# Designed miniproteins, single chains, continued (4): the designs that were tried, part 84

Each design is a single chain, and the fold is of that chain. pLDDT is the mean over its residues in the fold that is shown.

## One batch from the design tools (miniprotein)

Design m14896
Fold by ESMFold2-Fast:
Structure m14896 (fold): chain A 88 residues (1-88)
Amino acid sequence: SVVERLPEFVERLKKDPSRVQELISEVLENKLSPETISKLVELVRNNEPLTEEKIKELGIPEELRYDVGVLMTKVRSLAEKYGLTLLS
């Protein structure tokens, strides 16, 4: 589950923020396309909310919506707290 992988994800992201897209893909078991992950990271960069409409537009499967929401909330929290450049 994404929740179980969050502590490792946080440590890896803090060590190398440039790998944010790769690390998100790995936590989600490579179930989302690189394009979708890039757009999710861009939402954090632009301080834009992940709305139900955007979730649908990105083609995120129903079963992943909760996990994606939890993960992206954590990514936002880390960007704010540590000033990480998550968006190279």
Scores: mean pLDDT 80

Design m14897
Fold by ESMFold2-Fast:
Structure m14897 (fold): chain A 84 residues (1-84)
Amino acid sequence: MILDDATASLEQKFAAAQEAAEAYRREHPEDYARILELEKQGEKSEELLALQRRFAAFVKERLLAMGFSEATATALANFVAGLR
């Protein structure tokens, strides 16, 4: 089923983004653990940004496959990955 920006509620958009994030945590547990470790250190390092961008890219691709627009998929992916 294709969910687009016009048909998906805000709750459905966040639920889809959360499912994509959980898939990343399952498929890339070491990368996810490294993000959490770097976030606990409070450093805005290039390593953290690179890992967050990879996490965001994974979530974005899954949301695009679900039929979300590039703008919505990018915004949701950046939000769940910790990018502003």
Scores: mean pLDDT 77

Design m14898
Fold by ESMFold2-Fast:
Structure m14898 (fold): chain A 58 residues (1-58)
Amino acid sequence: SEVQAKVRQLYQACFAGAPLSKQHVDFVRGALKKFAGVEVSNSTLLACLQEIEQDQLE
């Protein structure tokens, strides 16, 4: 949940208003691991993508 929130916040901060992109989400995942030391699983990444997509539609 906290990791999902961080992924969403970084995606919105860096790519706010941009179309949802797997490349952008992968960049955020890599940035979290490299700079914050947070490892994100594939299931967590998919959940973050779903939440970002839902927020973008609403």
Scores: mean pLDDT 66

Design m14899
Fold by ESMFold2-Fast:
Structure m14899 (fold): chain A 81 residues (1-81)
Amino acid sequence: SLEELKAEIDRLIAEYKKLKDTDPEKAKELLERVLELLEQIMRTADVAETIEVLEHAAKQLEEVDPETAANLRKFAESLRS
């Protein structure tokens, strides 16, 4: 379900934040998994729900990966058009 995918994304981002400085290779794999789940949501969810999830993920990543956060926000803005 969408709620289960959102919960998994939140869990992976929390783990990414913990491992970013101590295990960058594992952190990179977690971030790649987050992006894969976002891609699944983009293909299956309503546009409004997709925007909400992208903005939520961007907010969580803002302090630890501002470039990825900015890219997710830009994509969310493009979907509003």
Scores: mean pLDDT 82

Design m14900
Fold by ESMFold2-Fast:
Structure m14900 (fold): chain A 94 residues (1-94)
Amino acid sequence: SLEESLAFLTKPIEEAQALFEKGKELFKQGNYEEALKLYDKAEALAQEALKLIDQLYPHVAARMRPVLEKMKEDIQNLLKEIAANKAEAEKKLA
């Protein structure tokens, strides 16, 4: 159902954002190894959300497609931020 599909998207996105924020907090504390682990978990959840959007896209009404496209853009932007923060954490561990 649409309700179940939205729940499948909303939960991993919220979890990815929460893990990313916690990772940034750990990075500020100098805990780069743990920050990197949280960034990896956030990245995996964000990638799962993108996969779910792609699976849902052909099955939604035309009026809902712009909503999914906006969610996809927001997740892609989150993934870019995660990648940048991962690179900084990796530099600190080198």
Scores: mean pLDDT 86

Design m14901
Fold by ESMFold2-Fast:
Structure m14901 (fold): chain A 85 residues (1-85)
Amino acid sequence: SVIAQLSSADPNTVIAAIKELQKQVSDEALVAAALPKLEELLSYTGTGGDEVKAAVADFAQLVLQVSKNPALKAQAQAILAKVAA
């Protein structure tokens, strides 16, 4: 599962999973399952953390651009606010 790969200790696996989620951004059930896990990744520490956070921000921005679901847009906006802090 792509969601399970977001829990990987390897930042390259996490980034690859986020890129796969970008291809499936129209799957609102999958996006809803992914967003809480992506928010957790903003607390990522160690090697590759900045690249993981950048990938999370890119995905959140994509959700804001393409989703018509107000709850998903609100979650994506909250993620972007945390990245900017």
Scores: mean pLDDT 82

Design m14902
Fold by ESMFold2-Fast:
Structure m14902 (fold): chain A 66 residues (1-66)
Amino acid sequence: MEEVERLARTLRESPDPAERLEAARRLGHLLATGDDATRAKIEEALAGLDLSDPALRAALVRGAAE
């Protein structure tokens, strides 16, 4: 849970684009491999975000595929 919250915060607030892309990739991986509670928490965090950046969406998909 704490990891999901930390990654979601990084994705929302980090000034470093590389840190945001890595957070998106890691959240995608956790979405694919986590338990039901972890997936629900990630879905809540992502629902509050503007994912109009195609690079962030691509990072999420890449993470989920790993």
Scores: mean pLDDT 75

Design m14903
Fold by ESMFold2-Fast:
Structure m14903 (fold): chain A 99 residues (1-99)
Amino acid sequence: MTEAQAAALILAVAYLRMGDPRAEPLAEKAERGEVTEEEIEAIVAELRARIDALIAAGKLEEAEALHRAYTEPAAEISKSARSAEEALRLAREMYERLK
């Protein structure tokens, strides 16, 4: 449960960085503990597909920006977090600072 919530809040931070309106409903669902691993995998797959489509279209700058927005929050939390509970706390703090 805590791992899925942390992952969902990290993705909500990525959505905030992208200006994507899906950030708030994802964060709210994560706080309620209602996010599933399958939903996290579906979001990750969609983001990877969007990056691949941008690369295929020759939109390399847009692809790099999307890749950074998606990967940087997870990388930052991974450097600092020592447990799933700490990752969840750090993701929540990051989300609240950016909204």
Scores: mean pLDDT 82

Design m14904
Fold by ESMFold2-Fast:
Structure m14904 (fold): chain A 91 residues (1-91)
Amino acid sequence: SAAEAAELARRGGEAAMEGGLAGDVPKAVGGALRAMGGGLTGALLGGGDDEGARRAADGGWRAMKGGLDGDREAAERGREEAAAGGEAAAA
């Protein structure tokens, strides 16, 4: 469902942040990819909101990069963007 896609984007962003901050590159990358997939799936199942899908993907990438850089604040902002983008895409 669109709601499950939004949840995937949220969990993806969390995994990207946690993996990045822990130096777990496979977890960080996997999380970022799940955030993107959740956003894209939500847009397809919901209203076709490409901006929400883009925001989810960008958020996941920033959560991953911020985490890997040791920038917790940037990683957390990316996680929040992934969740918000996923919700917007699924609406």
Scores: mean pLDDT 84

Design m14905
Fold by ESMFold2-Fast:
Structure m14905 (fold): chain A 72 residues (1-72)
Amino acid sequence: SAARRQQLIQQIRDIIADAIRQGMANSDMVATIVRRMRAQGVSTQQIIDLFQQMAATTGPSARMQQMIQQLQ
């Protein structure tokens, strides 16, 4: 559902914000996101789709592009 998609996007945003505050590397951030998303039954392809939607709505950064690349 659209509501579930927005909840997942918000969870990803929160993880990224916390990881940036902690100085976490992109690879560790991606691993954390994948672990938490897969624990909720979200596939790797669905995670990629969520990242692409986030990049489209908030504007892509070099960090976002690198994370998408690591998921593909």
Scores: mean pLDDT 80

Design m14906
Fold by ESMFold2-Fast:
Order: sequence, then C-alpha cells, then structure tokens
Structure m14906 (fold): chain A 80 residues (1-80)
Amino acid sequence: MSEELKKAIDEVVEEARRAGATPEQIDKIVEALKYAGENKDPKKAAELIGEAMRDIVAKATPEEAARLNQAVAEALSLAG
C-alpha cells in the first residue's frame, strides 16, 4: 500500500472511533480499504464499507457521520 493510503486509513479509524464504531466494525472497514488498495477495486470495497457504516452512521451525529464519510471517500480515492 502507498504511504498516503495508510495515513488515510488511520484517519478513517479515528473518525470511526469518534462516531462510536466497535472494534469489529473498524476492522471490517480497514480490511476493505486495504483490499481496495492492493487489488485496485475501490467499488467492491465501497460496497463492503457501506454495509459496515450503515449502523455506525445511524447512531452518529450528523457532524460525526460527515467526517467519517469524508475520510472514507478520501481513502477510497487513494486506493483506486
């Protein structure tokens, strides 16, 4: 993985924690982003991440959800 993608994944982890994500939910998102970066398949990763994020976003504040969505979008952009 690129160094830029690793930093973007770290930002996703921090925003997910702030939004109240469980360690298992964070692990699923991180694994999907790493898969996208290694296999150049950000669309498949986005589908897997979307499933994990539904429960997180539903319980988060609008501000927390917006920050997490932004961090994920940046990481996916770097993965593809």
Scores: mean pLDDT 79

Design m14907
Fold by ESMFold2-Fast:
Structure m14907 (fold): chain A 69 residues (1-69)
Amino acid sequence: MEKEKIKKEAEKLLNEAFESANKGADKKEIYELILKAVEDAMPLAEADPKMKALLEEIKKKVEKELKKL
């Protein structure tokens, strides 16, 4: 249950960040802030493989968008 809720919240935050970027916010700055937050959280998730997998999925999606910029 917690994993499903975290995944939905993460998807919602990513969608909101992408919408903000598309509306003229600094896309690179927004994506870099998300990446930093995920990287800072990664060591804390080391004991939870499911949480680590979710953070890695978020990181890959944001990193892919950054490479397009």
Scores: mean pLDDT 70

Design m14908
Fold by ESMFold2-Fast:
Structure m14908 (fold): chain A 65 residues (1-65)
Amino acid sequence: SKVDQVQLKEVSELLRLMAENVDELLALRKEGKLTPDAIKEIQEKHDKEVAKVKEQGDKDLQQAL
């Protein structure tokens, strides 16, 4: 369905953001500085990017419905 196509696009975009997040976590692990505070900072930046993707997905979904 068209709804399914919109959802697949959103998931693909979210997976790309997750890959970037993983790279940042791997860098922290390499530095030996994997702390709750460092994780929170990276998570907050990631959450803002995810929110933008979800907002776009919501608009696309509303048009498909």
Scores: mean pLDDT 83

Design m14909
Fold by ESMFold2-Fast:
Structure m14909 (fold): chain A 98 residues (1-98)
Amino acid sequence: SKIERIIGLALRGIGHILDAELALEKGDIKAVVEHLREALKDAEELMKLGEPKLALKIAEKVLELAKKAIEKFPDNEELKEVLKEAEELVKKAKELIK
């Protein structure tokens, strides 16, 4: 079911955001990067399923966490790449909502 897939992706995306927050509290930057990337993948799939508003909410939270992580680890290239990917997805989602 399309609805079941949408719910599953939204719940997974939120779960990865929460896991990234916990990893950031612990200073586990590899886990932060992994969970933020997985949340972005879930958001991209939500976009493909015609759910840009759900994708936007997830991507904006990834963007917020990536910015916080970069403040702690300013030279981490993977975090900078996640930040860029989140910014691009936020822009794309906003364009589809208009």
Scores: mean pLDDT 90

Design m14910
Fold by ESMFold2-Fast:
Structure m14910 (fold): chain A 96 residues (1-96)
Amino acid sequence: MNELHVELLEGAVDILDDWLASQTDAPPEVKALVREIRETLRQAAELLRKGDIEGAVEAMRKFARLVLELARLLGASEEDLERGRRVLEALVESIA
């Protein structure tokens, strides 16, 4: 029933895997955080496939926290972080 959400999450994982493979000059801290984001999205997709909606929602909440941490690391303003938080909250609600 969550086939579209699973496809979107798997697509995002593939994009992050391609980015990690192509980036040789990105700081190790950024690459480590992107790997954690990628693994969190993979776990969310797996949980959705199993019908564990509560587990998938929790994984997506972790994803939201990690994305905001990455944005802060990349120099995002407090206003940009607040805007991003609202978008990510809407994304999590779309799965629940």
Scores: mean pLDDT 80

Design m14911
Fold by ESMFold2-Fast:
Structure m14911 (fold): chain A 91 residues (1-91)
Amino acid sequence: SEEEELKKKRREFVILSAVVTAKILNVKMKAKEAKDEEKLKKAEKLFEELEEIEKEFEELLKKGELTLEKVEEAIEKIKEIEKEVDELEKE
């Protein structure tokens, strides 16, 4: 059912959000240790972008406007952030 798929995707969003948050915090810590201010600023921007996605997700959930499509869009946005974090870590 749509409700079951929504629950599965919501769980996927929560797990992915936690994983990407941990990756960003790791990059921020390494940047601070290396005194790499530019890398730290980039990691902080990615953290802010992730926080905006999480905030919008919570607001949609509270309003009862959270659809499967909107959850999938949010997951795609977080995956884009994850890619940028992984690229930043390689620098």
Scores: mean pLDDT 88

Design m14912
Fold by ESMFold2-Fast:
Structure m14912 (fold): chain A 68 residues (1-68)
Amino acid sequence: SMALSVLLRIAIKEVEKGPLSDEQAESLASALIAAGVDPARAAEVRDLLIAGDTEGAIALLRELLASQ
């Protein structure tokens, strides 16, 4: 969807600028679920961000974008 594509692009750009807080990671996961992402995949993005695995989080967000 267009809304999910926009959200994913913004999320990738924000993560590339610097680490997200745990609250921001949780908010992103909730927004991804609301935009139609599988809750398990959204939770994986959140967990990678909280763990500080920025590269893994970006890779998964790009994979979600490519799957549209």
Scores: mean pLDDT 86

Design m14913
Fold by ESMFold2-Fast:
Structure m14913 (fold): chain A 87 residues (1-87)
Amino acid sequence: SISSFQQTMQDQIQMVRQMLDNGTPQTQLDGQVTIIVQSMIDDDFRVNTDDAHQITLDTVQQIIQMLQQHGYQVPQSITQVLDSLQK
């Protein structure tokens, strides 16, 4: 259901927030956030609805904003994913 999908996306945001709060080093964060975002894209592809696509797009944008607010560089893999979702 869309509510279960939304909950999964919120869980991913919480995982990223915990990494940022723990001061995870940039190199380790790059790898872990890339895996998280790829998992989100795979879930979006499986659900394949406009609602799921919009929630995924909003979640990726929230992750980018959180990274920037914590002074991290946004991995190029994540910006490439965002560009793909907007097409």
Scores: mean pLDDT 84

Design m14914
Fold by ESMFold2-Fast:
Structure m14914 (fold): chain A 68 residues (1-68)
Amino acid sequence: MSQLAGQRTRDIHLEQGSSEEGAQRSGQSSERSTEPVQRVNEWLKEHPDSSLDELAEVSREAAEELRA
């Protein structure tokens, strides 16, 4: 019984799990610096009417805090 379920799980782990695991690690390493972008997105959620200039300023402030 567990053998049948285990075989299906192994197929998913071997094909998708293994490939996605490697890709996730690589992607996460490159995107670690995305925190300022996330703050800009949160600002947009509260102020969707914000101008590009305001978004740029929020991004700068977020980067400055991350730098500190």
Scores: mean pLDDT 57

Design m14915
Fold by ESMFold2-Fast:
Structure m14915 (fold): chain A 82 residues (1-82)
Amino acid sequence: MTPLALLARQHAFNALKAKAEGDYETAQKHVDEAQKLADLARSQGDTEGAKEAENAVKYAQDALDMPVEEIKKRLEEIEKIK
């Protein structure tokens, strides 16, 4: 099974991409899915995974309030790290 924190990070990244493309509904759905994965990790007693997933959710939520141009810049930086 894929680690919950990794899935939450993937959803957070997809949320930023969706908003950069103007799809705010899909962006919010990805943030919501990342939050569910964080909650699931915490309910299972995976405190480390829950913290990592919660950090990904917070990053995505903060970024969704940013201008599209700033989000595009952040996505470019993330792609350079991968």
Scores: mean pLDDT 77

Design m14916
Fold by ESMFold2-Fast:
Structure m14916 (fold): chain A 71 residues (1-71)
Amino acid sequence: SIGDFIKEVLEKAGLTVEQAARALGVSKETVEKMIKGEIVPTPGQIRALFQLAGVEITPEEAEKLAEEFKK
């Protein structure tokens, strides 16, 4: 799930929800809704989350992941 993905990224990067919210330019409530699966991150936000974990992905890979998380 998208929530599991975000939690894994935060744990790997050693970041709090608040720090992730600042990095993405969104509110803490928005990140919490993403974790619950109520909001799907944009491809750009997915790329930013991967970058926080030290992983670079292509825009095309991020778009595919965003579509998979919508389902």
Scores: mean pLDDT 81

Design m14917
Fold by ESMFold2-Fast:
Structure m14917 (fold): chain A 94 residues (1-94)
Amino acid sequence: SKAEEDVKEIEELAKKLKKKAEEEVRERTKDWPEEVQKLAIETALALLDWSTKLLIEYLKKHPDADLEEVKKELEREAKNSVDFGIGIAEVDAK
């Protein structure tokens, strides 16, 4: 079905965005203690995984949804996950 094909495309995009998010967090936190950097990465990836799951559930319920708009939303969530992960790790480092 269209929904199954759309879900597969979102899953593949999510894999690429996870790699990019991890690399971006590592670069932005490269001068931080290793434990704090790890927390930032794990938090960012966990948030992105959760957002991916919600968007997949949305596509299953809305098979006529615009896939390109859902892809743009996932890319926005990936950027937000990086900023959130870094922010949380920075607070925990107190």
Scores: mean pLDDT 87

Design m14918
Fold by ESMFold2-Fast:
Structure m14918 (fold): chain A 106 residues (1-106)
Amino acid sequence: SALDALHRRTLAFVERVAEQILATVDSLDLDPELKARIKELVERLVEHVRNRDYDGAIEAARELLKLVDEAIEKYKDNPETRDKLESIRNQVEAVLLALEALRAAA
């Protein structure tokens, strides 16, 4: 079905973005607790999409966006870390938009 095709494309996109976010976070000198929280939210986000729980996925993406915004403020005086966190923020925002579109189609 068209909805199943959209789900598969969105899941593939979310999984790719999740892998990129986790690789970026692992490369950064962030607090271990912050890294663990980002990883947990990213894994939760992917699992909700896999289970077709788009409301849960949107909630996880919003929580992740808030956490990343807080991290950007915390690391604002470190340009390299800040720029990478801003890249993550843009990726999470793109995921949120894709999930909202998928939820509207479902």
Scores: mean pLDDT 90

Design m14919
Fold by ESMFold2-Fast:
Structure m14919 (fold): chain A 71 residues (1-71)
Amino acid sequence: AMSPLTEEALREIQRIVSEAISKAPDEDHLSLLEAVAPLMQQAVQAARAGNREEVEKYLEELRKKAEEFLK
């Protein structure tokens, strides 16, 4: 089973990305996903390492990157 922190990180990633996709134009969806993919991966890796501070840092960077695609 995944660690609780990893599950929490994945749920938050899904929430952030889903909200951003719902607000962004259809044409920007692939660019948005490509831009946030490295940050999603870093957040998951930090969660697997048990580093809550790093998870929160990458989730915040993820929110900021997603925001670039919102008007």
Scores: mean pLDDT 83

Design m14920
Fold by ESMFold2-Fast:
Structure m14920 (fold): chain A 116 residues (1-116)
Amino acid sequence: MAAEEALRQRAREGARATIDSLAEDVKKDYEELKKKGMTEEEALQEIARRYGLSPEVVRLLLKYAETHSDEILDEIARVLEKLVAEGKATPAQVALLSLVYYARGDFERADALGAR
């Protein structure tokens, strides 16, 4: 492969590994909060606060932890794109959107977010 294509492939793999790690951490924290007697909604809100995400994004990360599906990554991107467009996205949510774009090979949209 050309050097650029090799670096892009490494960026895709690294971004996916980072999302996989985040999803596993979110799942672990969710299960621990549920064991402590929190409701589903309370646990989602607490994790959203800890990670600087929305409860909807946390729910999608939990679903991604179970499936590791590109379809769920695309759903995460759609939710985050709406939050960015509405000026409601946190820095953590912008960073997650950038990681999803890299994982899906959408370098143009990742660059548009000011991603390095």
Scores: mean pLDDT 85

Design m14921
Fold by ESMFold2-Fast:
Structure m14921 (fold): chain A 75 residues (1-75)
Amino acid sequence: MLRDQVKAALEEVTSKFPLSEECTQLLNALINDDLTDNETLQTVLEMLETFKTTGNFPEQFQQDARFKRIIEACV
């Protein structure tokens, strides 16, 4: 299930990188929200995979108003 893949990616990121408590709380809230659609979950997965390899979120997602608050809390 896509949500389980996103949760696994977040756990891997948090185990390797010191993310703020607010960042982790906002990401967990978004991932566990039943109203969060598959397109949003796929975008979060791509952001977390990029963060695992580069230590930064992709600039294209930093400009997306849906994710700006979360990315600002994480960076």
Scores: mean pLDDT 74

Design m14922
Fold by ESMFold2-Fast:
Structure m14922 (fold): chain A 80 residues (1-80)
Amino acid sequence: DIKSNLVEGLERALELAEAGDLEGALELVSGLLDAVEETTSLENKEALAAALRAAVEALEAKDREAAIAALRRALEIASA
C-alpha cells in the first residue's frame, strides 16, 4: 500500500529531522520523492512531489525548520 508506505516514511523522515539527523532525513525523503514521481496511481501526486521537493531543498540547505514544515505538509497531503 503506497499510501501507508508514504505516511510511515514521512513520519520517519520527520522524526529524523526533528532529532537533527538532516542527512538521514534527506536520504529517506529523496527515496520517497523518487517513489512518488514513479507512481501513476497517486491522487495528489503533483502536490506531494512539490512538498517533497521543498523538503529536499530545505534539508540540502540544512534549514531544519523549513524541512520540518515541508515534511508536515507532505504528511498532511499523503494522509488525505
Scores: mean pLDDT 81

Design m14923
Fold by ESMFold2-Fast:
Structure m14923 (fold): chain A 57 residues (1-57)
Amino acid sequence: DEARAAIRVRRSRELNADGVEVEVTDISLSTPPTPEQTAVISAWLDGEVRRRREALE
């Protein structure tokens, strides 16, 4: 799948500046995605950011 974008999502717990454990989501791309794939990734990331905020509260 040389022409397809490879998306890897990794979750880990890290300490923030206040010493509180937070869940961090890392997104990695192996190949530059198409504009359509970029839009999907952005929408998905927005959802992940929102979910993380709710987990902190």
Scores: mean pLDDT 64

Design m14924
Fold by ESMFold2-Fast:
Structure m14924 (fold): chain A 65 residues (1-65)
Amino acid sequence: MRLSSIGASAIADLRKVLPQITEEQLAALERAIAEKDLATLRAILESVGMPAELIDGVLAAAEKV
């Protein structure tokens, strides 16, 4: 799957707070953001061990796209 211009902003913000996130995890997050599936996005972030505070930030960023 290719990143859209709208999704790119959310992914860029995510990389600022998670510089060690893998490309596979980013692809799954791109799909969840494109589908506006915040529940799946949250579940993926929880599975990578992201703190709840950062998850809230990612969900806020995803809402803008």
Scores: mean pLDDT 66

Design m14925
Fold by ESMFold2-Fast:
Structure m14925 (fold): chain A 108 residues (1-108)
Amino acid sequence: MEAAVAELEAERAAELEFVRENVDEALERVIKLAEELGLPRVAEALRKLRNGETSVDEVVDVLAKEFGIDKSVLREIIREASEVLGWDERSVLAYIAELLLKRYKLKK
């Protein structure tokens, strides 16, 4: 039908499969994206999460402050997405962080 829609669905599916298979590798990619966008606090929080030096809640607080989102809402979204997708909260957080970073790039 529409080649553009099929291409976007394929790219999205590949990204989701990558996160599900390799959460540490997914976090590394998101950390690099945060660094490239000039968000060192986000990159640092995600790196600490990957190294087991912090919790999902601490990273959610950093993301909420950086992107102007209510932290309780963001935490609830991650919890519900983890339940629905059957993913660990860290994997869901990596995916949500990537979406927030991509949105930030558009805002400039």
Scores: mean pLDDT 74

Design m14926
Fold by ESMFold2-Fast:
Structure m14926 (fold): chain A 76 residues (1-76)
Amino acid sequence: SAELGREIWEKYFASWADALSGSGRGLYGIPDEVLREMLENPVAYGLPPEVAALPAEYGLDALVAAIRAYLDTLAP
């Protein structure tokens, strides 16, 4: 289900962020190379449809903002 996919994605990102906290655009320490790959191939990275719909030409800062906005919608 979508809820299970989102839960797994959040846990995956949280765990990965703990390992990669030293760099990135203030989003879980994810490196720019990985963010660029996610921007170019969002479906391959399992991004939610709300984030995957972002046009690639908006760039990495827009991708980070979209991910943060999506995560904010999941707040209790």
Scores: mean pLDDT 59

Design m14927
Fold by ESMFold2-Fast:
Structure m14927 (fold): chain A 80 residues (1-80)
Amino acid sequence: SLEEKENAVLGHFQQKVQELIALAKELGVPREEIIRLVQEFARDVWELFDENKDKSLEEQLAGLDELFARHKERIEEIAK
C-alpha cells in the first residue's frame, strides 16, 4: 500500500539521519553545522521523493542511499 511504502521510506530516512549525525559528531562538526547539514539532507530527500513518487520502493530507497553518500562526502569535506 501507499502507507506501507511511505512508512518504509520514512524509517530508512530516519536511520540515515542518525548515521549522518553520528558521523558529524565523530568528526567534531559543531552542533549548529550538524543541524544545517541534517536540514539540507532532509530537503534533498523530500525533493527526490516528490520527483520519484511514482517510482518503486526499491528505486526510492536507492535514490535516498545515493543522496546519503553525497551528503556523507560533504560532511567529510567540511570536517577537513
Scores: mean pLDDT 83

Design m14928
Fold by ESMFold2-Fast:
Formats: structure tokens, C-alpha cells, sequence
Structure m14928 (fold): chain A 93 residues (1-93)
């Protein structure tokens, strides 16, 4: 199904807004909630991959790379790396 440019723009904007809101509270979240939020982000990227622009994916990737640089928990590092690999796969299509 071909989505309108306006609807695609709204999906991209809402996903970035939700991710930025998550990042703003990331350091205050318990580990289990951080992992759950990253899993939800991965699911949203997979669900909306055909609607997400390369610009939006690059912005998410840049934010995740900054988060990865500060993270010391191996399980959270693993989840961030899984999402980065997914973004790189979509960008290669």
C-alpha cells in the first residue's frame, strides 16, 4: 500500500518524538524498562520500515550510537547493537 507523503512524514515525526522522549528519561529507568523500551523501538522500526525515511533512520542511528558510547551494561549494549544492525540492513535496501 502506497502511503501519502503527509502520512509518512507524520509517522517519521512521531517515532522520533517518542524516541527523544524515551532518551530524556533513559537514565532514570530501571534496567528491565530500558530493555523493554529498546525492544519496542526495534519492533516499531520493523513494523514501519517502509514508511521510515533514510533521514529518520540516520537520526535514530546517531542517537543510538551516542547512547552506546555511554553504556556499560553488556545486555543493553547488545540490544542497541541489534537495533543498529537492523537500521543498517534497512538502509542497505
Amino acid sequence: MVLSPELKEEINEKLLEAFDAFLAVFDSLPKAERIAALEHLKGLIEKYKDALSDETLQKIKARLEKLLAKETDPEIIGKIQEILALIDEILSE
Scores: mean pLDDT 82

Design m14929
Fold by ESMFold2-Fast:
Structure m14929 (fold): chain A 62 residues (1-62)
Amino acid sequence: AMAARRQALLDVAAEAARTLLTLISEYFGAVKEGDKEKLEEIRSQMGAEGERLTAREAAVLA
């Protein structure tokens, strides 16, 4: 049903938003600290989360 698909997409988006907000907060903290290694780690995690979001979205839309 379209309603169920919409809800599933909203759930995926909400989960991704929570994770990304946490990563953005950590990134901001690392910027304040000048921790280049931590910035690189967080950047990598953001990219991985974007890929996971794309995969989850594709699964719902299949």
Scores: mean pLDDT 80

Design m14930
Fold by ESMFold2-Fast:
Structure m14930 (fold): chain A 100 residues (1-100)
Amino acid sequence: SSAEEALKLAEELIAELKKLLENIDSIKAVPQEELDAKVRQMEAELERFAATTDDPYAKLSLLAKAIAEVAKMLGKKENLEAAIKVLSTVPETIARIEAE
């Protein structure tokens, strides 16, 4: 199901970010210009998907990927930890969607 796919994606992203956090001293932030360009691309993509997708699980998966990508590009411990915390709420978010 789309819900199972969103849950699995969140688990995979959390595992990836935790591995990066273990090697945080080896992570380098991307140049500001590259980060700004990528954020603009992701914002445009999110707006297009929000306009065309009625599937809340597909939207959740897209947001989860965006959160993980931005955290990785920033390359800071605080941002990786914040992303892990947000991604860890995906099971609760799915439960709320299903309760509607």
Scores: mean pLDDT 79

